# Designed miniproteins, single chains, continued (2): the designs that were tried, part 39

Each design is a single chain, and the fold is of that chain. pLDDT is the mean over its residues in the fold that is shown.

## One batch from the design tools (miniprotein)

Design m5336
Fold by ESMFold2-Fast:
Structure m5336 (fold): chain A 90 residues (1-90)
Amino acid sequence: MTLVEQAWEDLKKAIEDYKKGKITKEQVENFLLKAARLYLNIAKLSPDPEEKKWAVEKLREILDIAKELGMSPEVIKQLEELYKEAEKAV
């Protein structure tokens, strides 16, 4: 399991825990931002063009999840900037 795959699993668990009232909104926002930054690094640094495209798609999915969960405008703005930077890198 890669570090990125682990971060995605951690994020999925955090989303489920948040929906069950086990963690705070701030805690799930931190998991969203952590995962987004890891996928941005793949989009910028991977030598594989298909892996870069996959990372951009995952970053888009993170942004969509954040909007659906009603995360703070500041966090959504940060995720939109990370997504825009990832698209530019591919």
Scores: mean pLDDT 85

Design m5337
Fold by ESMFold2-Fast:
Structure m5337 (fold): chain A 74 residues (1-74)
Amino acid sequence: SMEEEKIKKLEEIEELIKNGTLEEVLAKLQEFSKENPNDEEWQKTLLQIYTLVASGDLERAFETIKKEKERLKK
């Protein structure tokens, strides 16, 4: 489903935050934002994660991802 694909994308972002570079994380978020451009809620979530990662607030970035994954699983 679309929700399962979004969860996989969020898990990929989590992995890049843990083991990748800042440049890779931001590039991946921009790549995902080009998909489903009319999904306003998804676009807002990706922008929030981007802003938090770019500002170095990784704890809040992980929390935002966790909450979105939980929302998508319901």
Scores: mean pLDDT 85

Design m5338
Fold by ESMFold2-Fast:
Structure m5338 (fold): chain A 57 residues (1-57)
Amino acid sequence: MSPEEAAERLKALKEEAILAAINGAPQEVVDALAQEARDLWASLDEEQRRAADEMGA
């Protein structure tokens, strides 16, 4: 996965979690999206993490 693709995917997961919380989705759904974002972040290398930070993810 390219650094840009990783950043875009992480940003999308975070935005989905926020929207789910705002729209009153079950906590389990919000937690699952947040966990996917954390798991993705943990799997990223330094260049991918830098791209995510630069893109505001």
Scores: mean pLDDT 80

Design m5339
Fold by ESMFold2-Fast:
Structure m5339 (fold): chain A 72 residues (1-72)
Amino acid sequence: SLPLEVLVLAHELRNHPSLSAEEGEEVAQFVLDNAARLDAAKIAALARFLHENRDTLTAEQFLAKARELLAA
């Protein structure tokens, strides 16, 4: 089963005010598909990025940040 923190992040992405329903599903699915590669520190960094960019976040920006963290 997936960690609760991953499920919470996916839920927040699906309901993010700056993303369309389609964009929210795309970025949530990316997080779920990469859950095994996202440790607690990476999940916390993505959650922080999402909260700091609440009103302006784009799907492209989120995916770029997620890919950056996965490459580290």
Scores: mean pLDDT 86

Design m5340
Fold by ESMFold2-Fast:
Structure m5340 (fold): chain A 74 residues (1-74)
Amino acid sequence: SLEEIVAEAAERLGLEHLRAAVLHFLRQEFDRTEDREALATFLSDALSLPREHAYAVVNEVARARGLPEAVNTL
């Protein structure tokens, strides 16, 4: 489930304090765009996450759903 993916990613990345906010954001936004790079950038900016962590979380969800991963070009 999305909740389990976000919980595991948050624990692994030291973002437990943002788990609920990340989950809420991805529930609203993940399926609204096909631009996963833009989504990861928006998540990073919205929650003040390191860019690499935002990409990691978005890509965990993408992989679990069989969708293309976002490429972090920075």
Scores: mean pLDDT 79

Design m5341
Fold by ESMFold2-Fast:
Structure m5341 (fold): chain A 66 residues (1-66)
Amino acid sequence: GEREEARRLYEENRALARELLAKGEPIPLSKETAEVAREIAEKLRRIGDAIQQAIASGDMSLAVLK
């Protein structure tokens, strides 16, 4: 699925970055951008989890939408 593919690509990119760091290769500004993206993704994941839980419990009713 999309989530599994995204996780695989993320892990591959992280492995490459770690290998480059171990060899003393320079790390461009993309590392800071990646950290910011990770924080945003974590916040979105928590929001998504809360929405999924509310849907599963039936709390996402018309009262919430209005």
Scores: mean pLDDT 61

Design m5342
Fold by ESMFold2-Fast:
Structure m5342 (fold): chain A 76 residues (1-76)
Amino acid sequence: MKVVIVLDDSVDIDKVLEVAKKFSKSAKKVGNNAVVFDLDESKLDEFLEELKKAFPEFKLFHGYLGDDLVVFMRKK
């Protein structure tokens, strides 16, 4: 499945990219505010847990758009 992480300016995009690269070779930055990658559905829960651990000061909102996952990261 495709995952899109949308970031507020307060989020370090390079740190988000580093977490995404642990789960997918396709992980790349799009502009200054998004990271996009392909994820095996079996790794989804593990990915979300690692993202929460890496960014405890941020709130994560997520939803599905068909087979794609959109994650929004916002400062608490």
Scores: mean pLDDT 80

Design m5343
Fold by ESMFold2-Fast:
Structure m5343 (fold): chain A 79 residues (1-79)
Amino acid sequence: MKKIIDDSVKLVLNSGKRSAENLLKAGDEKGAKKVLEEAKKQAKRTEEAGKKGESSVATAAGGSIEVIGLGEQGILDMR
């Protein structure tokens, strides 16, 4: 679950670095910089979404988790 987010972040960053290096080799320093910035933004978005829990996709484990309806019964830990 969380591993998928970490792997996605690393994949995006590595892909961005490769593209940036290719652009630098072609003399497009501006393009390389943009590609790196976009990769960082995308990686950040992926990590933030995972941490925020809005799309934690914990539902992929042990069946679906459709417990949006807060059961007023004190505290319930589901992690």
Scores: mean pLDDT 60

Design m5344
Fold by ESMFold2-Fast:
Structure m5344 (fold): chain A 110 residues (1-110)
Amino acid sequence: KLSIEEFRERLEESAKSLLESLKTMSPQERLEELYSNTYSAFLFSQELSEEEKKALIEVWRKLLETVRSLAPPEDLPIVDLLEEALEALEAGDYEKAEALLKEAQELIDA
């Protein structure tokens, strides 16, 4: 098992790798990949300790902030839903987080 410091570092490396990958994708592929990885992070958070969950949420918040700064205006509603899902997750409201993620998926598929 990793220390919390090592766990955070690996999450930050994964987030950086994802961000670089998103820059090489088409607009549709970027939204699909961002959603897929955010949903995976949501599922993974349910298996983590409170300390690990906090680290995951902090790293993912920074990732979404960076994505928002790079996103065209048409993508912002989806980024908003992902950020709201992260806030719900931080509050421990898994049902609300899942509902917001489903709404984001429906917008991407539209």
Scores: mean pLDDT 85

Design m5345
Fold by ESMFold2-Fast:
Structure m5345 (fold): chain A 66 residues (1-66)
Amino acid sequence: MQPKDVANKLVELGFVPQSAKESLRRAIQFQLDNGQSITAESIQNAASLAGYPLTLEQAQYVAALL
């Protein structure tokens, strides 16, 4: 799974605006570069860093669709 796929899914679901897509992609890439896997918690943290915090339930929903 690529960082861009997570960012695209969050925008598609309306959780994050298209204008924040690149910030979100970079936050997820930063997590991967630091040895973290893409999980519901990592998605939640990346969205928070991009300025669009998700509930854990929303992040779990996104993770299940990827």
Scores: mean pLDDT 83

Design m5346
Fold by ESMFold2-Fast:
Structure m5346 (fold): chain A 65 residues (1-65)
Amino acid sequence: MKLTEEQKEAIERIARAVAPLVKSGRLTREQAVDAVLQALKAMFPDLEIDEETRKLIEEALEKYL
């Protein structure tokens, strides 16, 4: 499924907020991905988490790591 611009911006904002926690060792990369997923589900309940969505979350986190 193709994400909306609002959903993509939300992923980037959450990833940017969470990335420093991974860098400091407070979260693992896996825990950071889960945190972004949980936040997205809370903001966009109708969003289906598919492989593309998960990849975009991982890419956003890598961008800020």
Scores: mean pLDDT 79

Design m5347
Fold by ESMFold2-Fast:
Structure m5347 (fold): chain A 66 residues (1-66)
Amino acid sequence: MEEKLGEILRKAYEDALAGKLTPEKRQKYRDEITKLLVEAGFPEEEAKEYADRIITLIENLAKLER
């Protein structure tokens, strides 16, 4: 799980830095993170909230890289 999650987070961050994190890609990464968390035993609602927080943090971190 952690290795696969890390790969998704890395790709999302790279896309965000390159200005390629479109709303569609953002939603796909969010959905992939949510799925991994649910598979790891998190309740779906908690997994969705956690995925939203993660992707928002990635976007904010990429914006601070100026």
Scores: mean pLDDT 80

Design m5348
Fold by ESMFold2-Fast:
Structure m5348 (fold): chain A 72 residues (1-72)
Amino acid sequence: APAPLTPEELKVLSALVQHGPDAALSPRELAKLTGLSEATVQAAMDRLVARGVVERIEVDGETLYRLSPAAV
């Protein structure tokens, strides 16, 4: 089994799930929603992308994160 999710990973994943599978959120928006720092959110998102649960996309030079279609 993959390693269990950290509390920070669970918080940011929960925020993405609440916004729906098509919602793309920035680290700044996720930080506001979770109460975590942007750096903590970025670290958690990097781990979720490595797990294949979240995908990273670039829009107009901004890094956004959304739920992977394969994981929902």
Scores: mean pLDDT 78

Design m5349
Fold by ESMFold2-Fast:
Parts: structure tokens; C-alpha cells; sequence
Structure m5349 (fold): chain A 91 residues (1-91)
């Protein structure tokens, strides 16, 4: 799997924060850290590409969604082909 984390402004402009994925757990921790640093009007976006397993991508998206919602954020996940996207924002 390959993953990237972006900060999305209200205008829709995205700034890269991380493109390193050594593990699903490490990626989740980086994503949660980005959420804690996000301004109330910003979204944090994860884009994940699976090369061998679509299920691994879906599992990581669900893990991100549950973790974000557990912390009181609103999370939206999308999956198409072998690519997954999670968009998380303040409620």
C-alpha cells in the first residue's frame, strides 16, 4: 500500500503533509496527528492505493473513519478500483 495525507482548505486547495506509509498503524497515527493540528475550517484527506489487496485499503479506510468518529470528527470514505479516499473534518 501507498498513502498520502493532505490538508484541504475551505477553498478546496490541498497541501501535502505526508507521503510515507511504512505500516497501516503508522499511517493512522500520522493521520490522527494531522487532525489534531487542523484548523476548524480545514479537512484532512487520506489517499490510499492498494496494489495487491483491495481489502487492505478498505480496512485502513474503516480504521481511519472509526478513529476519527471516535474523536468527534465527521468522516467520509470513498473506494474506487484499488484507491481509497478518506475526508475528515470538524463537526
Amino acid sequence: MEGSIFRRAPSGEETPLSSTMSSAEGFLLQFMAALEEAEPDESIVARIVGYDSKEDVRELLELIRRAAEGMGYAAETRFKGNEGTAVVRHR
Scores: mean pLDDT 77

Design m5350
Fold by ESMFold2-Fast:
Structure m5350 (fold): chain A 90 residues (1-90)
Amino acid sequence: SSVEQAVEEAERTFSEIVARLREMIASTTDPELRAELERELARVRRRGQEILDMIRQAKTNRELIMAMASVGMLQIQVSVLEFVVRKSQA
């Protein structure tokens, strides 16, 4: 089903986001930045669960589209964060 496909896609994207954040945490030597990245990891995990619940409970294509847009927003947020972290450590 479209919902099952969306769940699989979101879970895959979410796993990739979490892995990227974990790599940033592992590679940083700045304790303040590490603490901020750990807070972002906790936030992403919480938001990811909310989005998965939204996908599973979607009754309309509009609700599914809005949930998938939320997945895309998390992906963009982490990509921007990764760019900023890399620049600050260069």
Scores: mean pLDDT 87

Design m5351
Fold by ESMFold2-Fast:
Structure m5351 (fold): chain A 76 residues (1-76)
Amino acid sequence: SEVEELRKQANEALKKGDVEKAEKYAREIANLGGLETASDVYEQIAELYKSQGDEKKAAEYQAKAELLRRAAEEER
């Protein structure tokens, strides 16, 4: 599926530390209704920033993941 292909691209971007590409793919996944999958990508971006010592960006991306997770719960 399109969501699965975008998830693979997001994972490759995350492996390279390319947050900008990972976020682009997460937005595309969310636009396709893959809210839970998009939330997972934002959580991984938050963990990447946390590993780099950027606690403010980690918190921002964690908040984005939480909002998408809640939206996914509402669509069940």
Scores: mean pLDDT 86

Design m5352
Fold by ESMFold2-Fast:
Structure m5352 (fold): chain A 85 residues (1-85)
Amino acid sequence: MEVEELRKKAEEAEKNGDRQKAADYYSKIGELYLKQGRFEEAYEAFKRALELTDKPDERTLHLASIAAEQLGKEEEADKYYELLK
């Protein structure tokens, strides 16, 4: 339920041209999936958030790296971690 509500808000923000706001909602969706141990869905949500903004926050990059590591995507995890430097 919560994820569906956040997704609707993300889609609304995208339609309004507010890419940063949409990115923030997708980041929250990823965090909720991560807490549930749903690493593939978390990774996809974080990936979408990172595609929507040229200025991702450190938290989103860090959580995306964790989700990628949990999926065995070491190359993608390293890529996100490098952006934190």
Scores: mean pLDDT 82

Design m5353
Fold by ESMFold2-Fast:
Structure m5353 (fold): chain A 66 residues (1-66)
Amino acid sequence: TADEAADAAIEALGPEGYKRVRQAVEAGNMDAAYEAGKEGFTEGGQRAGVSPDGALGAAIGRVLAE
């Protein structure tokens, strides 16, 4: 589900990565949000093999729903 995808994405980003994505979304800077998410997923994804395809969108959706 979208909630499960968002939870997995937030877990992969970690609290610091998610904080950076949230700050960018709240500032209305979606480009910065995607860049922060890609950077966080690159570091986390190298360890876990997680693809950012769709997952970053789910994490951003969680911020917008809060």
Scores: mean pLDDT 67

Design m5354
Fold by ESMFold2-Fast:
Structure m5354 (fold): chain A 102 residues (1-102)
Amino acid sequence: SMSSDQLISTGNQYYAQGQYETAIQYYQQAISIDPNNSDAYSNLSFAYNALGQYDESIRYSQQSISIDPNNSDAYINLSSSYLRMGQTDQSIQYMQKAFDIN
C-alpha cells in the first residue's frame, strides 16, 4: 500500500491533469491512512474549489488549519473560495494570513 505522502503526490498528478474527482479519491485515502496530514486536507480543499464546491473547500481548509495553523495553502484556498462566493473582505484577510506564513 502507498504511504499518505505518496497518495498525496499521486493525487496532485491527477489534479494537474484536471481530474479533480480522481485527485479527491487519492487525498481521501491519504487522510484514511494519516488523519493528521494537514496537506491532504488542504489538497482536498483545492480540488473541491476547482469543482466549484466552495462550502466543501472551506470545510477542508478549516480542518487543515486546525491540524497545522502554518499551512499557507489552506489559507490560500480559504481566500479563493471566499472570493468566488463574493466575500471580498474574508478573501483579503485569509490571503494576508497566507502571505504572513509564506
Scores: mean pLDDT 89

Design m5355
Fold by ESMFold2-Fast:
Structure m5355 (fold): chain A 82 residues (1-82)
Amino acid sequence: SEEEEKKVLLELEFERQRILFHINDLKATKNDPELTKEEINKLKEEISRAEQVIKKVKDPRVQAQLKSFVENAKKIIEEFEK
């Protein structure tokens, strides 16, 4: 239903904002290896949650945009995990 689709998109927007906040935290902890590892783990958890919600999206255009966002977040993790 339209109401169910709105709930899924709202959940995804919330997860997207959470990922962005953790990316900022990761950048702030760059000089501390232990804190960097903790922030990477948090970001990986949020990406996993976002991927589960993305699977519920029926619109292929919206799904593609969200997958692109998640792939960009994964690339940021790779840069920190040398």
Scores: mean pLDDT 81

Design m5356
Fold by ESMFold2-Fast:
Structure m5356 (fold): chain A 94 residues (1-94)
Amino acid sequence: MEYIEKAEKYKKEAEELIYEAHKKYVVDKASVEEVKELLEKALEKLEEAIKAIEEALKESGESEEMKKKLKELKEYYEIAKKYIEEVKKQLEKE
């Protein structure tokens, strides 16, 4: 439970950073540097979330429901990380 709470916290922090980056890029026409900085911070949070999930899977008991939730969260974070990395590459092409 504790590791799931940490993973969800990092997920929320990453989502907030992604939202702010999108708003600054699309709405505010902010510099590419500012957007990339926010995306970099989001990647750090996603990496922490993935680590928390891996720790939870290592310590989780026999509960199949818990293992399913942990795997779903890990998949979400991995997809989100890949998406952010791709967005950063597109920004580099300016």
Scores: mean pLDDT 72

Design m5357
Fold by ESMFold2-Fast:
Structure m5357 (fold): chain A 94 residues (1-94)
Amino acid sequence: MSREEAIEKLEEAKKELEKLKEESTNPAIRQMLEEAIETIEEIIEELRKSEDEELIKKKLQNVVTMLNVMAELAEELGDSKTAERLREIAKKLE
C-alpha cells in the first residue's frame, strides 16, 4: 500500500470515528473515540513525513489493533452497534 493510499484510508476512518462520536451519548465511548481520532491524526502527520513502507504497514496495523480493542470495550459497555462499526472501520484499513 502506498503512503498516499494509507493516508486516504486513515482520513476516511477518522471521518467515520467523528460521526460515531457525534452519534454517541455515552461519555466513556465519546472519550475513547476522541482519543482514537487524535491518534489517527498524529499517525497521518507521521506518514506525511516518511516514505518508509514498513513504517506505513506498522502504523496501519497499530490502528487496526486499537480499533478492535476499542470495539471490545464498547461491547463490554453495552454498545454493540458502536463495537460493530469500529470492527467495520478496522476491516477497511486491512
Scores: mean pLDDT 85

Design m5358
Fold by ESMFold2-Fast:
Structure m5358 (fold): chain A 106 residues (1-106)
Amino acid sequence: EEAKKLIDELLKSKNPSRETVQRFALALGTSDEALDYFFERLKKATDEQKINFLKALLDPELSPFLNFLVRNSAERIRKMLEELLKEETNPEIQKLLKDLIYAVRP
């Protein structure tokens, strides 16, 4: 439930705080339900929301932490990001998704 609130706040925020993104990354790694909710919300988000959110996730302060989280969830996260990339037509969002897929590489 807490993870769903963090996901909604991140997607609605024009400039989410690093602390909020860090807490989101931690919550995302602990729940399959949170992962499913995250990707459903991201699919329905506007281009502006997607860009702002993906840029926050690529923050250098979070990159080492995301790698730590992907010990057991990397393949699932990667597959979901790849599916989003296949359906995406905005070049900026495509680049951000590719960068994020690379960042969660094993």
Scores: mean pLDDT 70

Design m5359
Fold by ESMFold2-Fast:
Structure m5359 (fold): chain A 124 residues (1-124)
Amino acid sequence: STEQQIETDTSILTEAFTLLLNGTYKNNPQKLAKLDASVSSILEKISADKSKVNAKFVQTFGCFYAKNELILSKRFGAVFPKSEKVLDENFGAQILLGITLYKNGKCEVGDSVKDLAQELAALS
């Protein structure tokens, strides 16, 4: 069902973003590659509908990236290169807008990685 897909995608995104923020992932290339493939697929689904690449994406992922820019700019491409490529090709303007909003105090505070992941999963 649609609810099962959102739950699955939320779990995937929560695991991926938690690994990026904590940097405590053991060297498990197969698990990281599987997560990267799943995250890139979720992002590609969002990018396929231009109406979903909107203010909600900016306020969720754009603001999340901006808040964690020092960590994510170092880790995202190194850990999840496929997902980074999808972001660069489809969401570059939205990420830059998120950074601008964050610097101007216009990002809403996302309290948890799971809540962020759930909002992004609902866009896919």
Scores: mean pLDDT 82

Design m5360
Fold by ESMFold2-Fast:
Parts: structure tokens; sequence; C-alpha cells
Structure m5360 (fold): chain A 89 residues (1-89)
């Protein structure tokens, strides 16, 4: 599907741009993208914004990812918070 290709391309590009990326951060991002896919909210524009925020180490995005990794947010809750944040920009 288009959504599966978008997730794979995004993850591959993120790995190339962040040579010292913690693998757990990439897994957390993938979980959020899968939830966005399930909700029909995965778009190229949202992925572009997310990539820019991740490359700039945006504090809100990093906090969402940290809470997801610590089990304080479910993947669904993390995806909802991410969408609200992206829409607020």
Amino acid sequence: SKAEKLIKEFVEELRKLTKNTNPDLIKAVEKILEELKKKGKLTEERLKKLKELLLNSDPEILEILKKLLEGKLSPEEAAEKLLEYLESL
C-alpha cells in the first residue's frame, strides 16, 4: 500500500540522516506511524513536518517518544498527541 511505502521510506531516510540514532527511537516512531496509518491520517505533508521536528530535536516530539518508550503512553495515545501538535503548528 502507499502508506506502507511511506513508512518504509521515512524510516530509511531517518536512519540515513541520524547516524547515531538509538534503535528504540526509530521503533517508537514506527509504532506512531502505524497508528496514523490505521486512522487514515498518514500523509506526506505530516511526515515532512515530523521529519523536520525530529531533525531539530523538538522537545514536544521527544517527550511523546520518551513516554511511549517508557510505556506511559500507548501507541494510539502517542499518535493522537502527535497529530494535535502537528496541527497546532
Scores: mean pLDDT 80

Design m5361
Fold by ESMFold2-Fast:
Structure m5361 (fold): chain A 77 residues (1-77)
Amino acid sequence: SASEELDALIERAVELAQRAEKLGEEFQKLKEENSPEVEKVKEEVNKVLQEIRELVRRAEALDPGAVERLEAALRAA
């Protein structure tokens, strides 16, 4: 159902947001260490943010109230 699909999209978006936070911490550490890996982590962060944006787009297409539910779930995470 649309409700089950929306719940799955919200759960995935929260997982990706948590991953983005961890990658952001790794990015800062690598930057401080002047590591060549910093660019790779930056690219991975950008990919995760693109995936979150696509999930938000899909959620919005399912239900006008989906964005508010997604925002609440992301704030609670």
Scores: mean pLDDT 81

Design m5362
Fold by ESMFold2-Fast:
Structure m5362 (fold): chain A 100 residues (1-100)
Amino acid sequence: KIIQKVEEAIKLVDEMIKAVKAKDEETFEKKLEEFDKTLGEIAQLAEEEGLSKEIYPILQEIKDLILKAYEAARRGDYEEAIALLEQAKKKLEELLEKLK
C-alpha cells in the first residue's frame, strides 16, 4: 500500500516543520527517524510493485532535501530548514499524484 506510506511521509514532514517552528530538537529528531523508516518502506513497496525505476529518483531527491534541512536546523538556520522541508513535502505530493 504505497499510497498510504507516501501519505504517512507527508504527515511526518508536516510534524517536522511544526517541530522546527517550535525549536523542538527532540521531536524533530524523533520524527526524522520515523520519516527515514517510512521512506525505506516506500522503497521496498516500490520494488515489490515494479515501480523502482519511477520512484527511486524522487525518493533520492527527497532524502537529499531532508538531509539539507537537518543540517540547516543543526546550525540554527530554521527558515532554510523549513523551506527545505516544504520542498520535500512538495516532492512527496508530486509522488502521490503520480501514484494515483
Scores: mean pLDDT 86

Design m5363
Fold by ESMFold2-Fast:
Structure m5363 (fold): chain A 95 residues (1-95)
Amino acid sequence: EFEKLREEAEKLLKELEKNSKPEDADTIRHVRHLLERAETPEELQVLVDGLKDLLKAIKEGKSSRELANLVTATSLRIVGIQLEKELEEERKRKE
């Protein structure tokens, strides 16, 4: 599942980069950063769903602000998952 979700996310990200406007470059870079940091199927699933929403928004001509808001929402979900995992690993070591 992880490999399949990662491949799907990379394909969607490449489509997003190809169809994005120059003013959205920083927003797209943030999404690439999320993909590079993803370690679990849950993180990749959130990213895939977020990328699909972003591609649809671009096709519909949504504003850069709306695109940034979608990326921020996706980012917060993924970062939250990662931080929770790190805290769990730290708790296991703490006696």
Scores: mean pLDDT 76

Design m5364
Fold by ESMFold2-Fast:
Order: sequence, then C-alpha cells, then structure tokens
Structure m5364 (fold): chain A 74 residues (1-74)
Amino acid sequence: MVEELVRELRERLREVSATSPSSEEKGVRSMELVKEFAVELAKRKASAREVARALGMSEESARNLLDLGKELLK
C-alpha cells in the first residue's frame, strides 16, 4: 500500500535528519532512501495519482519518481 510506504519513508527520513552529523551525509542517506522508495513504488505498479496524493506533490513529480524507480529496477 503506497500510503504505508510513504509513512515508512517519512519516519526513516526523520531518523536520518536527527542522526546525520553532516549535511553531506544527510543528503547521501536521504537520496538512498528515496531511490529505494522509488523502486518499491515501481514494483507495486503504483499510479502517479496515488503517489501524488500520498506525498502531497503534483502528478508530474510523482510520475518522475515512478520513472526513476522503473529505471533503477531495470
């Protein structure tokens, strides 16, 4: 379920923000989590509309995220 994945991502990003000693490390760890999340969305064949609603972003941004996940899944 996309909403559950979004909740998990938000919690993990919060932990990264709280525990990262530098902005560099925070950026790297956050990007890694976003890539993992994008791959999971692609595996579950999530719709751009569903992702946009769950993340509070535009459908265009959600589609770009899904395309990233599909590219990484190849």
Scores: mean pLDDT 79

Design m5365
Fold by ESMFold2-Fast:
Structure m5365 (fold): chain A 84 residues (1-84)
Amino acid sequence: MKEQLKQAIENNDTETVNILLKNIISNKLPEAEVVDVKQTAPYQFEVKVTNYSADLHIKIKQLVAEVLGVPLNEISINVIKVDK
């Protein structure tokens, strides 16, 4: 998974990056009920969820940083609550 994600990032395959991150977040944080993940800029992501809390926002940011292998301060995550 990590190698596939790294390769997708290096190949500028934003669609694959979005799909892989959505699957990872859904698997590790199912309580967030992730609907969509979109890369808006390098290391900047918009994550749409139907269940939001400040704790989930922090956990999502930490998970994405860990999966990408980058420090927390190098990644920006905007978590948006959407209706189911």
Scores: mean pLDDT 80

Design m5366
Fold by ESMFold2-Fast:
Structure m5366 (fold): chain A 100 residues (1-100)
Amino acid sequence: MWVKHEEIEAELILENGKGITRKKVKATLYTNDKGVRVVAKVPEAKTGQPVYVEVKRKDGSISKGFGLVIDGYAIVTVKDPKIKTPEDIESVKIYVSNAA
């Protein structure tokens, strides 16, 4: 069902009470008929932390998804069936905040 694609570059935004850290990370994309799964390594984050992802398509539209950190990986499914390959994507932003 899921098709694994080549890694893309994503922006990781880590927000906590001390400030915001931004860095570039590699994200692996998986697609199916319903959307895209974004998987990125986030060793600074704890298992169970919420993850929010914005995927911007090349046409300028933005699709959003929510997921969790599991064993140092951010795993988020974005329901956007128009994303079929990484070539459809302009940018990916991954937000990991300290849980309130």
Scores: mean pLDDT 78

Design m5367
Fold by ESMFold2-Fast:
Structure m5367 (fold): chain A 123 residues (1-123)
Amino acid sequence: MLERLKRATIYYLRLTVEWIFAGDPELLQKGLEKVDELREALLNDAPLSTVVKLFKEIVELMKEALERLRDQLSPREVALGERFIKELEDIVSKLENGEITLEEALRQIREVSLKFIEELTKV
């Protein structure tokens, strides 16, 4: 159960990185490398501190990418990206502070990632 949730969360998180970083190939490569590091950490049952650190690094890269690429995005896309990043930060903060379990954090990250992707595809 947990292993499947880890894989599903990484899959959807990767899709969000592919979208946010799409306008910059170098940032995209860096973002995907961080998602791969997180996947390996989760699948190898790395310490929670390592998992939290990698999530924070991905969030900071997302903020950097959204700011750099802001002029290439519609106001709606910027607003969706900012809300998604804020939701990820809140989940990661709760996980770091012991307010939620890793399983609950992964479930929430999967759900907010999926919602972000679904909202991007609505015409």
Scores: mean pLDDT 87

Design m5368
Fold by ESMFold2-Fast:
Structure m5368 (fold): chain A 67 residues (1-67)
Amino acid sequence: SAIDEIVELLRQLGFSDEQIAVIREKLEKLPEEQQQALLDAMKSKDLPDSVNVASLSDILALMDSLP
């Protein structure tokens, strides 16, 4: 599923299991179209390459900007 792929990408970016759980809960409340849009944005490498610059707030802001 899109959620499972997003979770795996977040782990690769160095997010903690606790941070991933918060994001996952929000993703499960989003329409399928918005889940796919976030996955597509993450796959396009529009996100930071380093965990030191990636933050929970950046991901949450990206989710808030989805159509």
Scores: mean pLDDT 68

Design m5369
Fold by ESMFold2-Fast:
Structure m5369 (fold): chain A 57 residues (1-57)
Amino acid sequence: GMAEAARRGALASGNEEAAEAGERGAKDKDPVRAYEGALEAGSPLGAAASGMAARGA
């Protein structure tokens, strides 16, 4: 789903904290949570990917 796409985007950024946050969001099937987690982890690329997935959901 869209949450899974957010997780993959965060992983592609190479930021482990963003990837972890995205993965938690994907597991909960909450793309908004994935976006917020990636943003908190300080990954602009991960946050952008998660935000796009959240809007697409």
Scores: mean pLDDT 61

